# Designed miniproteins, single chains, part 67

Each design is a single chain, and the fold is of that chain. pLDDT is the mean over its residues in the fold that is shown.

## One batch from the design tools (miniprotein)

Design m2319
Fold by ESMFold2-Fast:
Structure m2319 (fold): chain A 93 residues (1-93)
Amino acid sequence: EKPKISGLTASAPSSTSLTVSFSVSMDNIAKTKVNLYDKATKKLVDYKIITNKTSATVTFTNLKANNTYQATVTATDKNFNTSTADPVSVTVS
């Protein structure tokens, strides 16, 4: 069975950082990859990989103020099944 991503939210705690929080439905998670894109250009800005966790909060720093970012989350289980959540967007201001 593919992992399910839930509770995906993003917030901007400062003018140059953002946090992404999520949960994954099963304990057999090998990794979850969080990709951060510039929403206007669709260019990958940064990414983080979380291993062996069913929930996480990830912080991205050194971002451009007054820019809108889009975060995507892809979870991979230990059998290499993948699921991607609908992306969330947040403006860093």
Scores: mean pLDDT 80

Design m2320
Fold by ESMFold2-Fast:
Structure m2320 (fold): chain A 84 residues (1-84)
Amino acid sequence: KSKEEILKEIYQLIDEAVKKGLITEEQGKYLKQLVEELSKVVSSTQLETFYRYLKGLIDLVEEGKITPEELVEAFEDYIKELKS
């Protein structure tokens, strides 16, 4: 898949999470900003790994295992590690 296709899938994943009430609109907007910045500096393979990680975090919120705030924190930490 192209970076553009993966980025579109990530945005859809975030939009669906907001629509389901799993995260707030503000959290969704913030996550999209982080992903857009990340997409400029990573490979398509790394973006695909990032998509899978985010999907896993959203599933954990849906299952009640973590909070939306914990999802955002984990996502930030993952991006920070990936940039390092």
Scores: mean pLDDT 82

Design m2321
Fold by ESMFold2-Fast:
Structure m2321 (fold): chain A 98 residues (1-98)
Amino acid sequence: MALEELLAIFEERLAEHNDPAARAAALEFFRLMAENAGKDLTEEVEAALRAALAAGADLDLLEEFSLALAALSQNPEMKAEEAIKRAQELIAERRALE
């Protein structure tokens, strides 16, 4: 449930920021990350990440998705919106310390 909501939100955000090729590659990365939630990164996930970056996908958006997915994996009762907010707060904190 929350995972499907997370994917839908990030698919909508990709439509605003990336060209069609970058969007397709980033969506494949999101799908593979979701399928491997709570597991170590597989070679397929790493390859999809490299492909998305090579296609011009926004690194900040990919990092935000990865952090939100990690939060959901650790807290199954968490809603997608809460996971995204936590990811955004971590990214903002990192930028503020630089």
Scores: mean pLDDT 74

Design m2322
Fold by ESMFold2-Fast:
Structure m2322 (fold): chain A 59 residues (1-59)
Amino acid sequence: SEENEKLKKEIEELKSRLDALERQGVLAHIQGRQDEVARLKAEMTDLNKKIKELEEKLK
């Protein structure tokens, strides 16, 4: 259905954003930017929650 296609695309986009934040977090950690690392971890936690909610809608 169209709804399932939209959900799958949204999940894919969120997973791509999560991967990008994860890479940013590694770089920030290497650079010793603890404040940025903490902020990125919080954003990743929020994205993981959204991904989980959307995945449940596909079941």
Scores: mean pLDDT 84

Design m2323
Fold by ESMFold2-Fast:
Structure m2323 (fold): chain A 81 residues (1-81)
Amino acid sequence: AERVERLLDRVEEAILNKDIKAATQAMAELVRELRKAGVSDEAIREVSRLLYKAIIYAKNGDVEKAKELVEQARRLALEAL
């Protein structure tokens, strides 16, 4: 749980800073940790989709929508653990 929460924090920071490379690297690590924790492929795909959408909103300057999508992804990831 703690490692997943730390990775979610890194993804959020990278997305809000519009650092796409850091965001995608942290997302890849997050996916590996969720898979190791036994989270379903369907839940992992949904978390990834929300985070990818958050990147797009952040790039377009909609920081509030990006934050909402990250928090939605965080809830899904932690509930699936």
Scores: mean pLDDT 85

Design m2324
Fold by ESMFold2-Fast:
Structure m2324 (fold): chain A 56 residues (1-56)
Amino acid sequence: SMSDKKKVQEIIFEEAELTLKYTLAVLNKKPKEEIDEIQEKIDKKSEEGKKLVEQR
């Protein structure tokens, strides 16, 4: 549906932002806990997007 398409686009954008934050945290040698927290947020957004696509 059009609503699902919009939601998927928003998730993609949020994942891109989180991926940038992850890369910057690694580059700046941030604590593992901080890097792991960002990765967990990426994983949750990825799961959310997958549910929107695969729930039929």
Scores: mean pLDDT 80

Design m2325
Fold by ESMFold2-Fast:
Structure m2325 (fold): chain A 97 residues (1-97)
Amino acid sequence: SKKFDNILAQLKKEKDPSKAKKLGEELVELAKKEKNPQVIKQAADDLLDLARKEKNPEIRKILAETALELSKIYLQKTDDVPRGIGLVLRAIGLLLD
């Protein structure tokens, strides 16, 4: 989705935790309305990759929390439970570090 891609591109460059949080909240609202679970899964995967590479701990936490919320929404919309659980565990791992 172009809208997901645009917000993810903004999050990749964002250095302000407050703005990153608002962008993450916008992604969560988009995911709630998204009918294609694969779009939500891809966005969660991309957020987890961004969080793993992020050096600012505040922004890393926001990215990981957003990925966790997207992963929970993905689980509600998909029969691919193992993939959804895998995303949740990766997000929790980043939040515990």
Scores: mean pLDDT 88

Design m2326
Fold by ESMFold2-Fast:
Structure m2326 (fold): chain A 103 residues (1-103)
Amino acid sequence: DEKVEKLKAELERLHNAKSEEEMIEAYANFVAVVAGLEPEEKERLKEILRKASEESGDKLQAISEEQLEKAKKELEEHKEKLEEWQEKTKKQVEALFAAEKAK
């Protein structure tokens, strides 16, 4: 339950983000809570997200109120799947780190 509340708080930050840096931080914090990332891994993820945004020209956008409410509802209804989502998210982050190291 505490993890669900932390994820909801990061979704609120993502909805209320006023700058690209705030959006990057909110995304990285959300992923860190889901995957159980160490502070150093979270900072590395932030750098990767910033670089990807700069290289693609596609800026991260704040989520809408509708997207926020839907995401909060999905977290409450499927909180039993958080452990599965943690494992999948952690593997995706590890793959992303490996890809960046290979460049």
Scores: mean pLDDT 75

Design m2327
Fold by ESMFold2-Fast:
Structure m2327 (fold): chain A 102 residues (1-102)
Amino acid sequence: SILERIEEVAARHGFELIGVYEEDGKLVIIIHGVDLPAETLTAMLQEIVKILEEAGLADKSEIIVVTGPADREEAVRLAKEGLPHDAATDTAAFRYEAKPLP
């Protein structure tokens, strides 16, 4: 499935696919990682966006990247609540639109 391809890409870049849900007709994909370089994040996002574009889902998808030492359950909570940073776990959540590459 497309989610298996995304999970493989995330794992290859040191991230984990921790959640998927639907919000306002969009597929929201939650990816979690700890203290990874910006280049690694960019490479992962580009590969995931390409997978979504090939499936015709890029304009209907959003990627939330959670970075920090929060556990899986807390990372999912932070992503769904839209909190940009949780001071207790030093974990941040960033939303990326899966826009077609120019």
Scores: mean pLDDT 77

Design m2328
Fold by ESMFold2-Fast:
Structure m2328 (fold): chain A 57 residues (1-57)
Amino acid sequence: MLSEEARQAALEAAKTDEAIKAGIRQKNPDASEEEIEAQAVEEFGAFLEAVERALSL
């Protein structure tokens, strides 16, 4: 399990991760940098929630 602190750190890292931002730009090339960062946090947050749910027994 990720601690809440680790989860927040991961979400913050997602805002600056070049690969994550590149993937979002490919899906929405007209998005502003601020929108891309917001989307990165949202998508990565949803991914972490999905992983945590899948790992829950």
Scores: mean pLDDT 71

Design m2329
Fold by ESMFold2-Fast:
Structure m2329 (fold): chain A 111 residues (1-111)
Amino acid sequence: MVEVRAASPTRVEVLADGRVVATAEFTVEGDTAHITRVEVAPEYRGRGYGRLALAGAMWLAQQQGARRARLRVPADNEAAIRTYEAVGFRQVGEVPGDPPLLEMEADLPAA
């Protein structure tokens, strides 16, 4: 059984068979949720659990009045970029660096 739960107002956990296999954390500034962390246990990577954790965090932020979600991702992290695009994120900016950080944003429905 796969379960997605709010562990705190700003943290989502994904459980597989009662074990925490992925987490997502965010902060809210005004109407924007900043996704600060998405982590997947090494043995559970590549199975969509990061996507479930991210979607859960976006839903939890939306319930708290967030209208947008934002994150930064290294431009060379193609796997993470594909995951973020799959849940509705699009590039809105770039922070100089080596590698550059892509600023990505997704719209959240009004609660």
Scores: mean pLDDT 83

Design m2330
Fold by ESMFold2-Fast:
Structure m2330 (fold): chain A 90 residues (1-90)
Amino acid sequence: SRIEELLERLLERLEGLEPAEVLRILAEALLRVHKQPLEKYAEEIARAEALMTEEMKERLKEMLREAAKKEGGAGELVERVLEEALRLLE
């Protein structure tokens, strides 16, 4: 599955990152997919980054695994988020 391949690659790349970096990458990827300007959410993202812990990082990774199980239009949206997150890590 393309989604499973993208998920595995993303999880490998996120392994070496600080919790705040993981949140930033995923938030920016999500905003890109929804064509939302980063500036509108910069304050919320910064507050969330300041509160990030290793436990929250593991929870985000688990949420990605659960999201990757979605099908149809929701699956297509998840695939785009994974692709944009990987692009941010290049």
Scores: mean pLDDT 85

Design m2331
Fold by ESMFold2-Fast:
Parts: structure tokens; sequence; C-alpha cells
Structure m2331 (fold): chain A 100 residues (1-100)
């Protein structure tokens, strides 16, 4: 489906960005990278599908944020730490895949 195609393009871009991030030590311009990504999406005609994916992610983030706010402060802090740990794992795995 076009949605799966959009997800693949996003994943490929994230892998490329991770490789460049590792090579540059984090000194790359985020705005320039975003413009390149948008240009690729426009060329492939996937802007609408990516917009829908972003809306879904926004709704998921909003629901998670509400859950954090409804939790006691100690539990909220622990949940945030767990989220950051999982994100670091995902980024590390993507960086390893991109490296080889």
Amino acid sequence: SRREEAERVVAEFVEEAAREEIASGGALDGDEREEEFLRRLEELGLLEEVRELEEERRKEAEALYEKILASPPEEAAKLKEEIYAELRKTLAAQAEAARV
C-alpha cells in the first residue's frame, strides 16, 4: 500500500540521517535535512500519506501525554525515563543497521 511505501521512505531517511549524525558527531543542520526529506516525499507523491502518519503519531503522543499527566509524579518520571531508554535502543539499533 502507499502507506507502507511512505513508512519505508521514512525508515530509509532515518537510517541515512543516523549515518550522517554518527559521521558528523551531531553537527548537522536539522533544517537542511528536513528540506531534503520533504523534497523526496514530494517527488514520490507521498506527502499526503506521511501527513496521515504524522497525525496518528500526534494522537498517540497526546494520549501518552495525558496518561503521564494522570499518573503520580514519581510514576510519570519513571515512564519518561523508560520512553527515553526505548528511544535510545531504537536509535542505536538503527545506527548499527545503517553502519553495516
Scores: mean pLDDT 61

Design m2332
Fold by ESMFold2-Fast:
Structure m2332 (fold): chain A 78 residues (1-78)
Amino acid sequence: MLSEEKRFLLAEFLQELLKNFNLSQETLDFILSLVTKAAKEASLETLRKVIEAILSLLKEGITDKEKLEKAVEEVLKA
């Protein structure tokens, strides 16, 4: 079970994705799978860094699954 703080952070992230980015359902589902996995495996602070890394790539127009996954893996390894 995720903490209340992690659940709030995930909800806020989802709202930002839906409001600010025109993503395909496939890309949205992939991003949510990555962030949900990170939320289960990592600390709250690491989850914030994962979210920041994804948002940074999306702001640059990068939606490639491999690039998104690599950015998440780099944060989780640090």
Scores: mean pLDDT 83

Design m2333
Fold by ESMFold2-Fast:
Structure m2333 (fold): chain A 92 residues (1-92)
Amino acid sequence: DRELRSLVAGGVLAGAERAIAEAEGDREAAEEAEEALEELLRLAEKRLGPEAREAVERAAERGYELARELLAAGASREEVLLAAHRLAQELA
């Protein structure tokens, strides 16, 4: 559970960082966030199995969507990251 919670939290943050990078037009940061998520998915599946991978994938989707909605509403990068950290804490 503790390891899964940590990976799920990482997924939320990776999803949010990707949305921020895309909104800022920062291609390198977007690729970095995608690589971070891919590594989390790999670790989840290898250590905890396919259900854990799916949980991390869903967490990343939720983080990405939350960030996209907040950015569309005019939230700052700092506000989006704070919201993503709160979501990560709730899901973990």
Scores: mean pLDDT 88

Design m2334
Fold by ESMFold2-Fast:
Structure m2334 (fold): chain A 82 residues (1-82)
Amino acid sequence: SSLQSQYNTYQQMQNQFQNSYNDPNNSDNAIDTMNSGNDTTSQDGSTLGSASVDPQQYQDTVQSQYNNYSQNSQSLSQQIQN
């Protein structure tokens, strides 16, 4: 059950970042929020943006986090199925 819970958490985070990345309006709003000095962190404690954000670097960071959560969810899915 704990592995299933972790898998569900990673899936939800993956979907959240995928939606932010694929919606330009949401990405722009997130960039504005980060520029206001609000820090966001991933589940692993990494920062999603910087205080002086370049839109391209923000998108690269979101894509990197999406890929990270995707990898983790796939690994957990395989562990649950085995």
Scores: mean pLDDT 54

Design m2335
Fold by ESMFold2-Fast:
Structure m2335 (fold): chain A 76 residues (1-76)
Amino acid sequence: SAEREEALLLAQLAVEAGAVHFIEMIIKRKGFLSDAQKADLRLLKTRAVELKEKSTDPKAVQKLDEVIKRIDELLS
Protein backbone atom coordinates (compact mmCIF):
# COMPACT_ATOMS: atom_id res chain seq x y z
CA SER A 1 0.00 0.00 0.00
CA ALA A 2 1.03 3.63 -0.50
CA GLU A 3 1.01 4.24 3.29
CA ARG A 4 3.33 1.25 3.90
CA GLU A 5 5.64 2.29 1.04
CA GLU A 6 5.95 5.83 2.52
CA ALA A 7 6.74 4.43 5.99
CA LEU A 8 9.41 2.15 4.49
CA LEU A 9 10.98 5.07 2.58
CA LEU A 10 11.20 7.13 5.81
CA ALA A 11 12.89 4.20 7.61
CA GLN A 12 15.36 3.81 4.72
CA LEU A 13 16.24 7.53 4.83
CA ALA A 14 16.91 7.23 8.58
CA VAL A 15 19.30 4.30 7.97
CA GLU A 16 21.12 6.25 5.23
CA ALA A 17 21.49 9.35 7.45
CA GLY A 18 22.97 7.20 10.23
CA ALA A 19 25.44 5.52 7.85
CA VAL A 20 26.56 8.90 6.44
CA HIS A 21 27.18 10.21 9.97
CA PHE A 22 29.35 7.18 10.85
CA ILE A 23 31.31 7.51 7.57
CA GLU A 24 31.96 11.23 8.24
CA MET A 25 33.26 10.47 11.76
CA ILE A 26 35.62 7.78 10.39
CA ILE A 27 36.96 10.12 7.66
CA LYS A 28 37.57 12.89 10.22
CA ARG A 29 39.60 10.53 12.44
CA LYS A 30 41.72 9.31 9.46
CA GLY A 31 42.81 6.22 11.39
CA PHE A 32 42.17 2.48 11.42
CA LEU A 33 38.65 1.36 12.34
CA SER A 34 38.34 0.13 15.93
CA ASP A 35 36.62 -3.22 16.61
CA ALA A 36 33.65 -1.25 18.03
CA GLN A 37 33.37 0.84 14.81
CA LYS A 38 33.54 -2.35 12.68
CA ALA A 39 30.77 -3.90 14.81
CA ASP A 40 28.59 -0.77 14.36
CA LEU A 41 29.16 -0.87 10.57
CA ARG A 42 28.21 -4.58 10.45
CA LEU A 43 25.00 -3.80 12.40
CA LEU A 44 24.15 -0.95 9.97
CA LYS A 45 24.75 -3.32 7.02
CA THR A 46 22.46 -5.99 8.56
CA ARG A 47 19.69 -3.40 9.04
CA ALA A 48 20.12 -2.08 5.47
CA VAL A 49 19.92 -5.63 4.03
CA GLU A 50 16.72 -6.31 6.03
CA LEU A 51 15.12 -3.06 4.77
CA LYS A 52 16.16 -3.90 1.18
CA GLU A 53 14.46 -7.35 1.42
CA LYS A 54 11.21 -5.66 2.59
CA SER A 55 11.34 -2.84 0.02
CA THR A 56 9.00 -2.71 -3.00
CA ASP A 57 10.31 0.72 -4.16
CA PRO A 58 13.22 0.61 -6.69
CA LYS A 59 14.48 4.04 -5.49
CA ALA A 60 14.59 2.82 -1.88
CA VAL A 61 16.45 -0.36 -2.97
CA GLN A 62 19.02 1.79 -4.81
CA LYS A 63 19.63 3.97 -1.71
CA LEU A 64 20.05 0.86 0.47
CA ASP A 65 22.48 -0.67 -2.07
CA GLU A 66 24.55 2.55 -1.91
CA VAL A 67 24.63 2.34 1.93
CA ILE A 68 25.65 -1.36 1.81
CA LYS A 69 28.39 -0.62 -0.77
CA ARG A 70 29.87 2.23 1.32
CA ILE A 71 29.90 0.02 4.44
CA ASP A 72 31.61 -2.82 2.51
CA GLU A 73 34.28 -0.38 1.25
CA LEU A 74 34.99 0.75 4.85
CA LEU A 75 35.22 -2.88 6.08
CA SER A 76 37.64 -3.94 3.30
Scores: mean pLDDT 70

Design m2336
Fold by ESMFold2-Fast:
Structure m2336 (fold): chain A 96 residues (1-96)
Amino acid sequence: MDPEQLQKDIDEAMEKMTAAVEKIALSNTKKATPELEELYKKLVELKKQYIKNPSPEIKKEMAETYLKIADLYEKNGELKIAENYRKIAEEYLKKA
């Protein structure tokens, strides 16, 4: 019985995915639309709320925000970035 190792592996996978998305987001700062900037600000506020009060409702709102970000990247032809954000949204939805 070593459930500690499984939890660490999950945490590392989530951190790795978040870091990859942040790297992509930083490369796209030059092309940020007002809509995209507003969604990023909303995401930051939702993350702060989630740290204080973890709830399924906040997770759902974060997932919906990630999906909206993905839709904007898809409209701009950045399909790989859109796909990465959709995967993050799916992870939040699975844990609701």
Scores: mean pLDDT 70

Design m2337
Fold by ESMFold2-Fast:
Structure m2337 (fold): chain A 75 residues (1-75)
Amino acid sequence: SLLDQTSPETLTKIEGVGPEVAKRLVEAGFTTIAQVAAASVEELTKVPGIDEELARKIWEGARKLAEEVARQEAP
């Protein structure tokens, strides 16, 4: 599933996540879209270079993307 892919390139599909932010997320242990969507805004703010506003954007984008993928994979 796209949600479980462990690639930085996959994380860039999340709105607000560029290549630099994707690398920082991977270094912090967020390696999949599913992990980012399951995290809290507070947990994302612990990643260096991510403030609360960016964390909220990333979190909402990851959840939206996770729902879109689930709809595509659902019958």
Scores: mean pLDDT 76

Design m2338
Fold by ESMFold2-Fast:
Structure m2338 (fold): chain A 55 residues (1-55)
Amino acid sequence: APTAEEILEAIENSPIPIPEEVRERIRALLAEDPNNGRNKFRALQLWAEVQEEAR
């Protein structure tokens, strides 16, 4: 699984713009416990939802 840093880097370097509200939620999840697998999974779900909405 990617690290919290890798997830944040992928989001920042993505060609798909992320709404600031979603970015704040992802940052909050990863900041609370960057090694928490559930928080990483939820962050990836939020990112995937944004990508689906962009289709």
Scores: mean pLDDT 73

Design m2339
Fold by ESMFold2-Fast:
Formats: sequence, structure tokens, C-alpha cells
Structure m2339 (fold): chain A 110 residues (1-110)
Amino acid sequence: SVLEEARKLVEEIKEVLEETAQKMMELAREGASKEEIRKVAEEGKAKIDELLAKLEPYFKALSEEEQKELREEIIEHMERIIEATKDEYVKELLEEIAKHVKERLEEMLK
């Protein structure tokens, strides 16, 4: 169903967000440069953009209630990751990704 495909893509987005955050935190712990950490953030953002593009046609076919539920699930997941992040630079990069994702999700509602 449309809802099942949308949920699958939301889970993939959540997985990429967690994997990206973990990789950035590992690099920060190892004393990697800000440039190396930013590269991981940009790679993660690109993957999320591809998944959001795949999500858009399914998302637009959903009811307003289903759209809100899935949007809130992604946003709450991002907020939990950011809250759990202790490294200031990694947190800033995750907040940039979260802002971008929120803006793209809002555009899908139009």
C-alpha cells in the first residue's frame, strides 16, 4: 500500500539519520578535523535528500492525518538524536540537517 511504502522510506530516513550521527560522533571522538566531520554530514544529507525525493509522491497520496503522523515521527526522531549529541560541532551539523529536512517536509504539504 501507499502507506506501507511511505513508512518504509521513513524508517530508511531514520536509519540514515542515526548512522550519520554515529559516524560524526566517532570521528569527533577520534579527533578528526571539522572538514572530515562535515563531509560525513554532507554525505548523510545527500542520502536523506534522495529518500525524501522518493517519499514525496507517496506522502502526497496520503491523508492529512497520515502525513502529520509520519512528519512528526521524523521530526521527533531528529530531535532525540540532537538532544543525545554532546559534541557541539556535531550537534550544529545535525541541527542544519534537521532544518533542511523540516523545510523539505513542509514543502511536501503544499
Scores: mean pLDDT 89

Design m2340
Fold by ESMFold2-Fast:
Structure m2340 (fold): chain A 82 residues (1-82)
Amino acid sequence: DFLAAMTLLITGMVQGEIRKLGKEKNLPQSVIDQIKKDARATIFTNGSKATSLQQMTDIFIDQLNWAKKKVDDAYEKLKKKQ
């Protein structure tokens, strides 16, 4: 259905942003893949409960913000361990 299609689209867009930001920060591929996997799990769980386009938009914004923070946290953790 439409909301299921939006869940797939949002997942692709968020995972694309994680890949882009992760590569820009030279994160290990395993770290990028884990953040992508965690994002997908959260988006699918929240998307399955969504009943409107507005709720899907809110999920997208929340997950973009989460993804950016997780990439930044991973980068800072790698720098600090060095």
Scores: mean pLDDT 85

Design m2341
Fold by ESMFold2-Fast:
Structure m2341 (fold): chain A 93 residues (1-93)
Amino acid sequence: MEELKSLDPKKYKVLVIGDVDVPAIELAPIIFEFKKAGVKIIAEIKKPAQVSGAPTELADAIVLASEEGKEFKPANPKAKIFDTLEEAKKYLL
């Protein structure tokens, strides 16, 4: 978390958020800061139970990075879903 707070959003075009055991209240403000700077957000779902809430609700694209991740059903039906991170980056960039 502290490492994410020290990152300069202007130096990045996309932010990838994977399996994170961090409360949404701590993660959401950082995601909002990057989105305000024009950075695209990708949520990478490896374990659906660990990546719910803020990363998937605020994401511009969702990547189902495992067979377990394919059972994930996004709360936002307009979310773009991809099987690979590379396809999501090509879509957003």
Scores: mean pLDDT 63

Design m2342
Fold by ESMFold2-Fast:
Structure m2342 (fold): chain A 85 residues (1-85)
Amino acid sequence: SISDIKKVVDDFFDQASASTSDQDFLADIGELRVKANDLLLLMSGKGMPLQKVIDGLIDLLKELSKKYPQLKPLTDQAIKQLQSL
């Protein structure tokens, strides 16, 4: 469900923000979290298939891990959790 996807996304961002006190990093992560939540709301409102929502979030996580390679263990875990839904 969208709620299950949101839990995975929220857990990921909570862990990512807890990993550092770097304000620039936290600002970037915060902006991405808002974007991910807005995407979930827009996609659910449009009746988009659940798999397309999951695929879009996986793509966002992959791009984030390219910018912040230190997040790769967390992004890989979140991707596996999303793929199991």
Scores: mean pLDDT 78

Design m2343
Fold by ESMFold2-Fast:
Structure m2343 (fold): chain A 80 residues (1-80)
Amino acid sequence: SEEERRRRYEEFLERLEEIRKEMREELEKKKSLFEGAVESARYMGESITYLSEGNVELAREKAKEGSEISNEYEKKYKEE
């Protein structure tokens, strides 16, 4: 019947909605990781600049800052 067809379709849509919710949560995590990666890349750029100037100490400091930013975003949004 049309009612049985509607019921089966509704059950299928409910399963798809659950999958979409999970995918949306994963996309949100990936966005946050991307933002962290962009910020980390900025510090890495500064590190390369200091290294090119022969300032190894500041280069290491900036690389560490960039790495810490990347790690904090990964920890905050990574599921375990």
Scores: mean pLDDT 78

Design m2344
Fold by ESMFold2-Fast:
Structure m2344 (fold): chain A 57 residues (1-57)
Amino acid sequence: MFKLTKEEADEAGLNPLAFAKKIGVPASGLIEALQIAFDRGGVTPEQVEAGLKEVGL
């Protein structure tokens, strides 16, 4: 299970490919998690964590 800081959530939104490599997850999974977070009103740590859980990460 991932626990993100505000800075990590911001990094994931700005450069998802580099962040996915940094935390060791598939880039496609992180992009899906970010899309879920965006649809819920923004790329925040809580929304990105929820998105990662929904995609099975």
Scores: mean pLDDT 76

Design m2345
Fold by ESMFold2-Fast:
Structure m2345 (fold): chain A 92 residues (1-92)
Amino acid sequence: MDEELINKARLLLYELFSGELSKEEMREKAIELVELMLENPELFLPFFPKEVSLEEFIENLKKALEILKDPNATEEEIIEVVEKISAGLSLE
């Protein structure tokens, strides 16, 4: 099960960086990725910098989800959220 969840997250990241998605498709896949991580935060935390606590990781995921679910979010804001998720989810 854990390996299947990690593989699903990797596939979503691959699709997000493919450059073939529309803004709305990118948003939908980014939301799916963030929700998957929020359901399994302890499983995904090891892929992020060791300085990030579990509580901080969950809070950063919630902030990412709020940006992604905003209907006024620009394509640039969605891309920035995806980049921060892949680089260790530091949403300042």
Scores: mean pLDDT 75

Design m2346
Fold by ESMFold2-Fast:
Structure m2346 (fold): chain A 66 residues (1-66)
Amino acid sequence: VKELAEYAAKKMEELAKKAGLSDTFAQNARDLARYRAIKENVTSKEEADKIAEEAAQLVLDQQQAG
């Protein structure tokens, strides 16, 4: 579970780099992806990928709103 949480955080880091997010937003997005993966007790990389993508979209939506 912890390994999948770190995988989700790593995936989010890649998405953040592609999206050009600021360092603070990228850090928050990574922490969110890691936290959600742990909280949801993910058991597969597929689920971890989904959490990372959802975290990326959430951060992007917040940036568009502000």
Scores: mean pLDDT 72

Design m2347
Fold by ESMFold2-Fast:
Structure m2347 (fold): chain A 87 residues (1-87)
Amino acid sequence: SKDKKVKKISVYLKAIGEENAQKREELAEEIVDAIENEDYQKVTKIIIDFAKDINSDNPEVQKLLAADSEEQKIELTKELFKEEIEE
């Protein structure tokens, strides 16, 4: 369900540095909506903007930020949310 995906992504966002519960819920809903619409460019932008804002040291996030092309960033984002995309 959408609510289950939102809660799961919200927990992930907390794990990578977002302490604000309302901001996590809003970002998680936006990410889920983008995934449902197969707008992976938007998902990628949300995660990159978020990672920069919190200066995340998470290895997967750092790998995403280090990618040289938008296409590579999108593919790494798809791997990050593979379970949510495949549901």
Scores: mean pLDDT 79

Design m2348
Fold by ESMFold2-Fast:
Structure m2348 (fold): chain A 60 residues (1-60)
Amino acid sequence: SMQQQQLIDQGNDYYGTGFSYRGQGIYYDTQGNTSMGNIYNQQGDDYMKRGQQLYDRAQQ
């Protein structure tokens, strides 16, 4: 359905955003800023988790 496709598209956007935040986390870690690295990596993980939840909803 169109509603299922919208959930999949949103899930893809969340995963893409999560990868971007993970990249920022790696950057901060390379600069020795472990505190900022942890924050960005945690945000990336949260976005990827939300993306997975959207995929799960699309299958219901």
Scores: mean pLDDT 87

Design m2349
Fold by ESMFold2-Fast:
Structure m2349 (fold): chain A 88 residues (1-88)
Amino acid sequence: SMEEEEKLLEAIREVLLKYVPEELAERIYEVLRRGVEAVRADDKEAQREVFEELKKLLEEAAELAGFESPEEFYRFVAEEAAELLKKE
């Protein structure tokens, strides 16, 4: 549901704010929101553009947070966000 997706995005944002500057966390959050909207609209072009922009932002975030790869950083953030949702 949209409510469940919003809760997950807010949890991801909370985790990001612990590891990267606020401006970068907010940019990643906005790109993720656009991704959810693009998936719901079945807009394949928008989905691709979001994916490519998200990759660049995650590369920057991973470097600042001291992770080896953007994929490892995103996995970490997603797992931490999922744990936050379980504690509610």
Scores: mean pLDDT 84

Design m2350
Fold by ESMFold2-Fast:
Structure m2350 (fold): chain A 62 residues (1-62)
Amino acid sequence: SAVKARVQELEQQAQLYEELAKEYLEKAKQLASDPGKQKAYEALARGYQELAERYRKQAEEL
């Protein structure tokens, strides 16, 4: 059904952002010598996690 296709698309988008959040969080751990850049990467990771949650909620509402 069209609904199932849309749910899969939203879930795939959520997974993409979840992976990006994990990548930036891991990169932040490697930046202990640069606290400013570490915080910037942690903020990016949080932003991607919020996007992922938004897409997952959209999928659940369908």
Scores: mean pLDDT 87

Design m2351
Fold by ESMFold2-Fast:
Structure m2351 (fold): chain A 65 residues (1-65)
Amino acid sequence: SLDDEIDAAMMTITLAVLGVRAEVSIEDGNAIVRFHGASPELRAEAERALREHAKKLGLKDVIFE
């Protein structure tokens, strides 16, 4: 849906601001995040930021691969 596309785009912007490259998709109200070469520290920071964003967007959860 349009809402899913907007949510994915906003999460992608959050990751870009952190300097993290990842793919984001929304499936059944969950954000699915696939990291492309993030350090452990950047990954932890991204996970925290995305979980906060997901709460604001009304998403069920964030799934990291």
Scores: mean pLDDT 81

Design m2352
Fold by ESMFold2-Fast:
Structure m2352 (fold): chain A 60 residues (1-60)
Amino acid sequence: SKEMIQQIADAAKNHGGGVRVTLANGTELVIYAENGDQGEVLGHLAEKEGGEIEAVEAVA
């Protein structure tokens, strides 16, 4: 969803960590982005491949 993609963008503003996302098809992946804009783009690409993002979690 747009709200989950925004959470990825917000997490990407804090350099040094990844974001774990869970997609509607059950796929789990970690996104590493350098800034919010890149995080938003990568979030949209993840949804295109695996369906709507259902969960977002910061990883160390």
Scores: mean pLDDT 77

Design m2353
Fold by ESMFold2-Fast:
Structure m2353 (fold): chain A 81 residues (1-81)
Amino acid sequence: EAERIDLGVRIAAEASRIGGTDPEKVEAALPEAVKILIEKGYLPEDFTVEDARALVEDAFAQFKRDLELGIEKAIERSKKA
């Protein structure tokens, strides 16, 4: 599933550039991200926001887990001065 992984990463990256790191704002940015990627030829013109959401959820869930672990480790380190 190289194509699915690539599309998920591209959509997540584009949505994150628009909405930042807040999952709610990134999800709200999905329509704009899909539009931009269709214009650039990375997505077919009939690609839906729901299709994008499914791909991004998998990639975002992984990134969110990694981010949460990173934040937790940073908090632990900050307590040590």
Scores: mean pLDDT 68

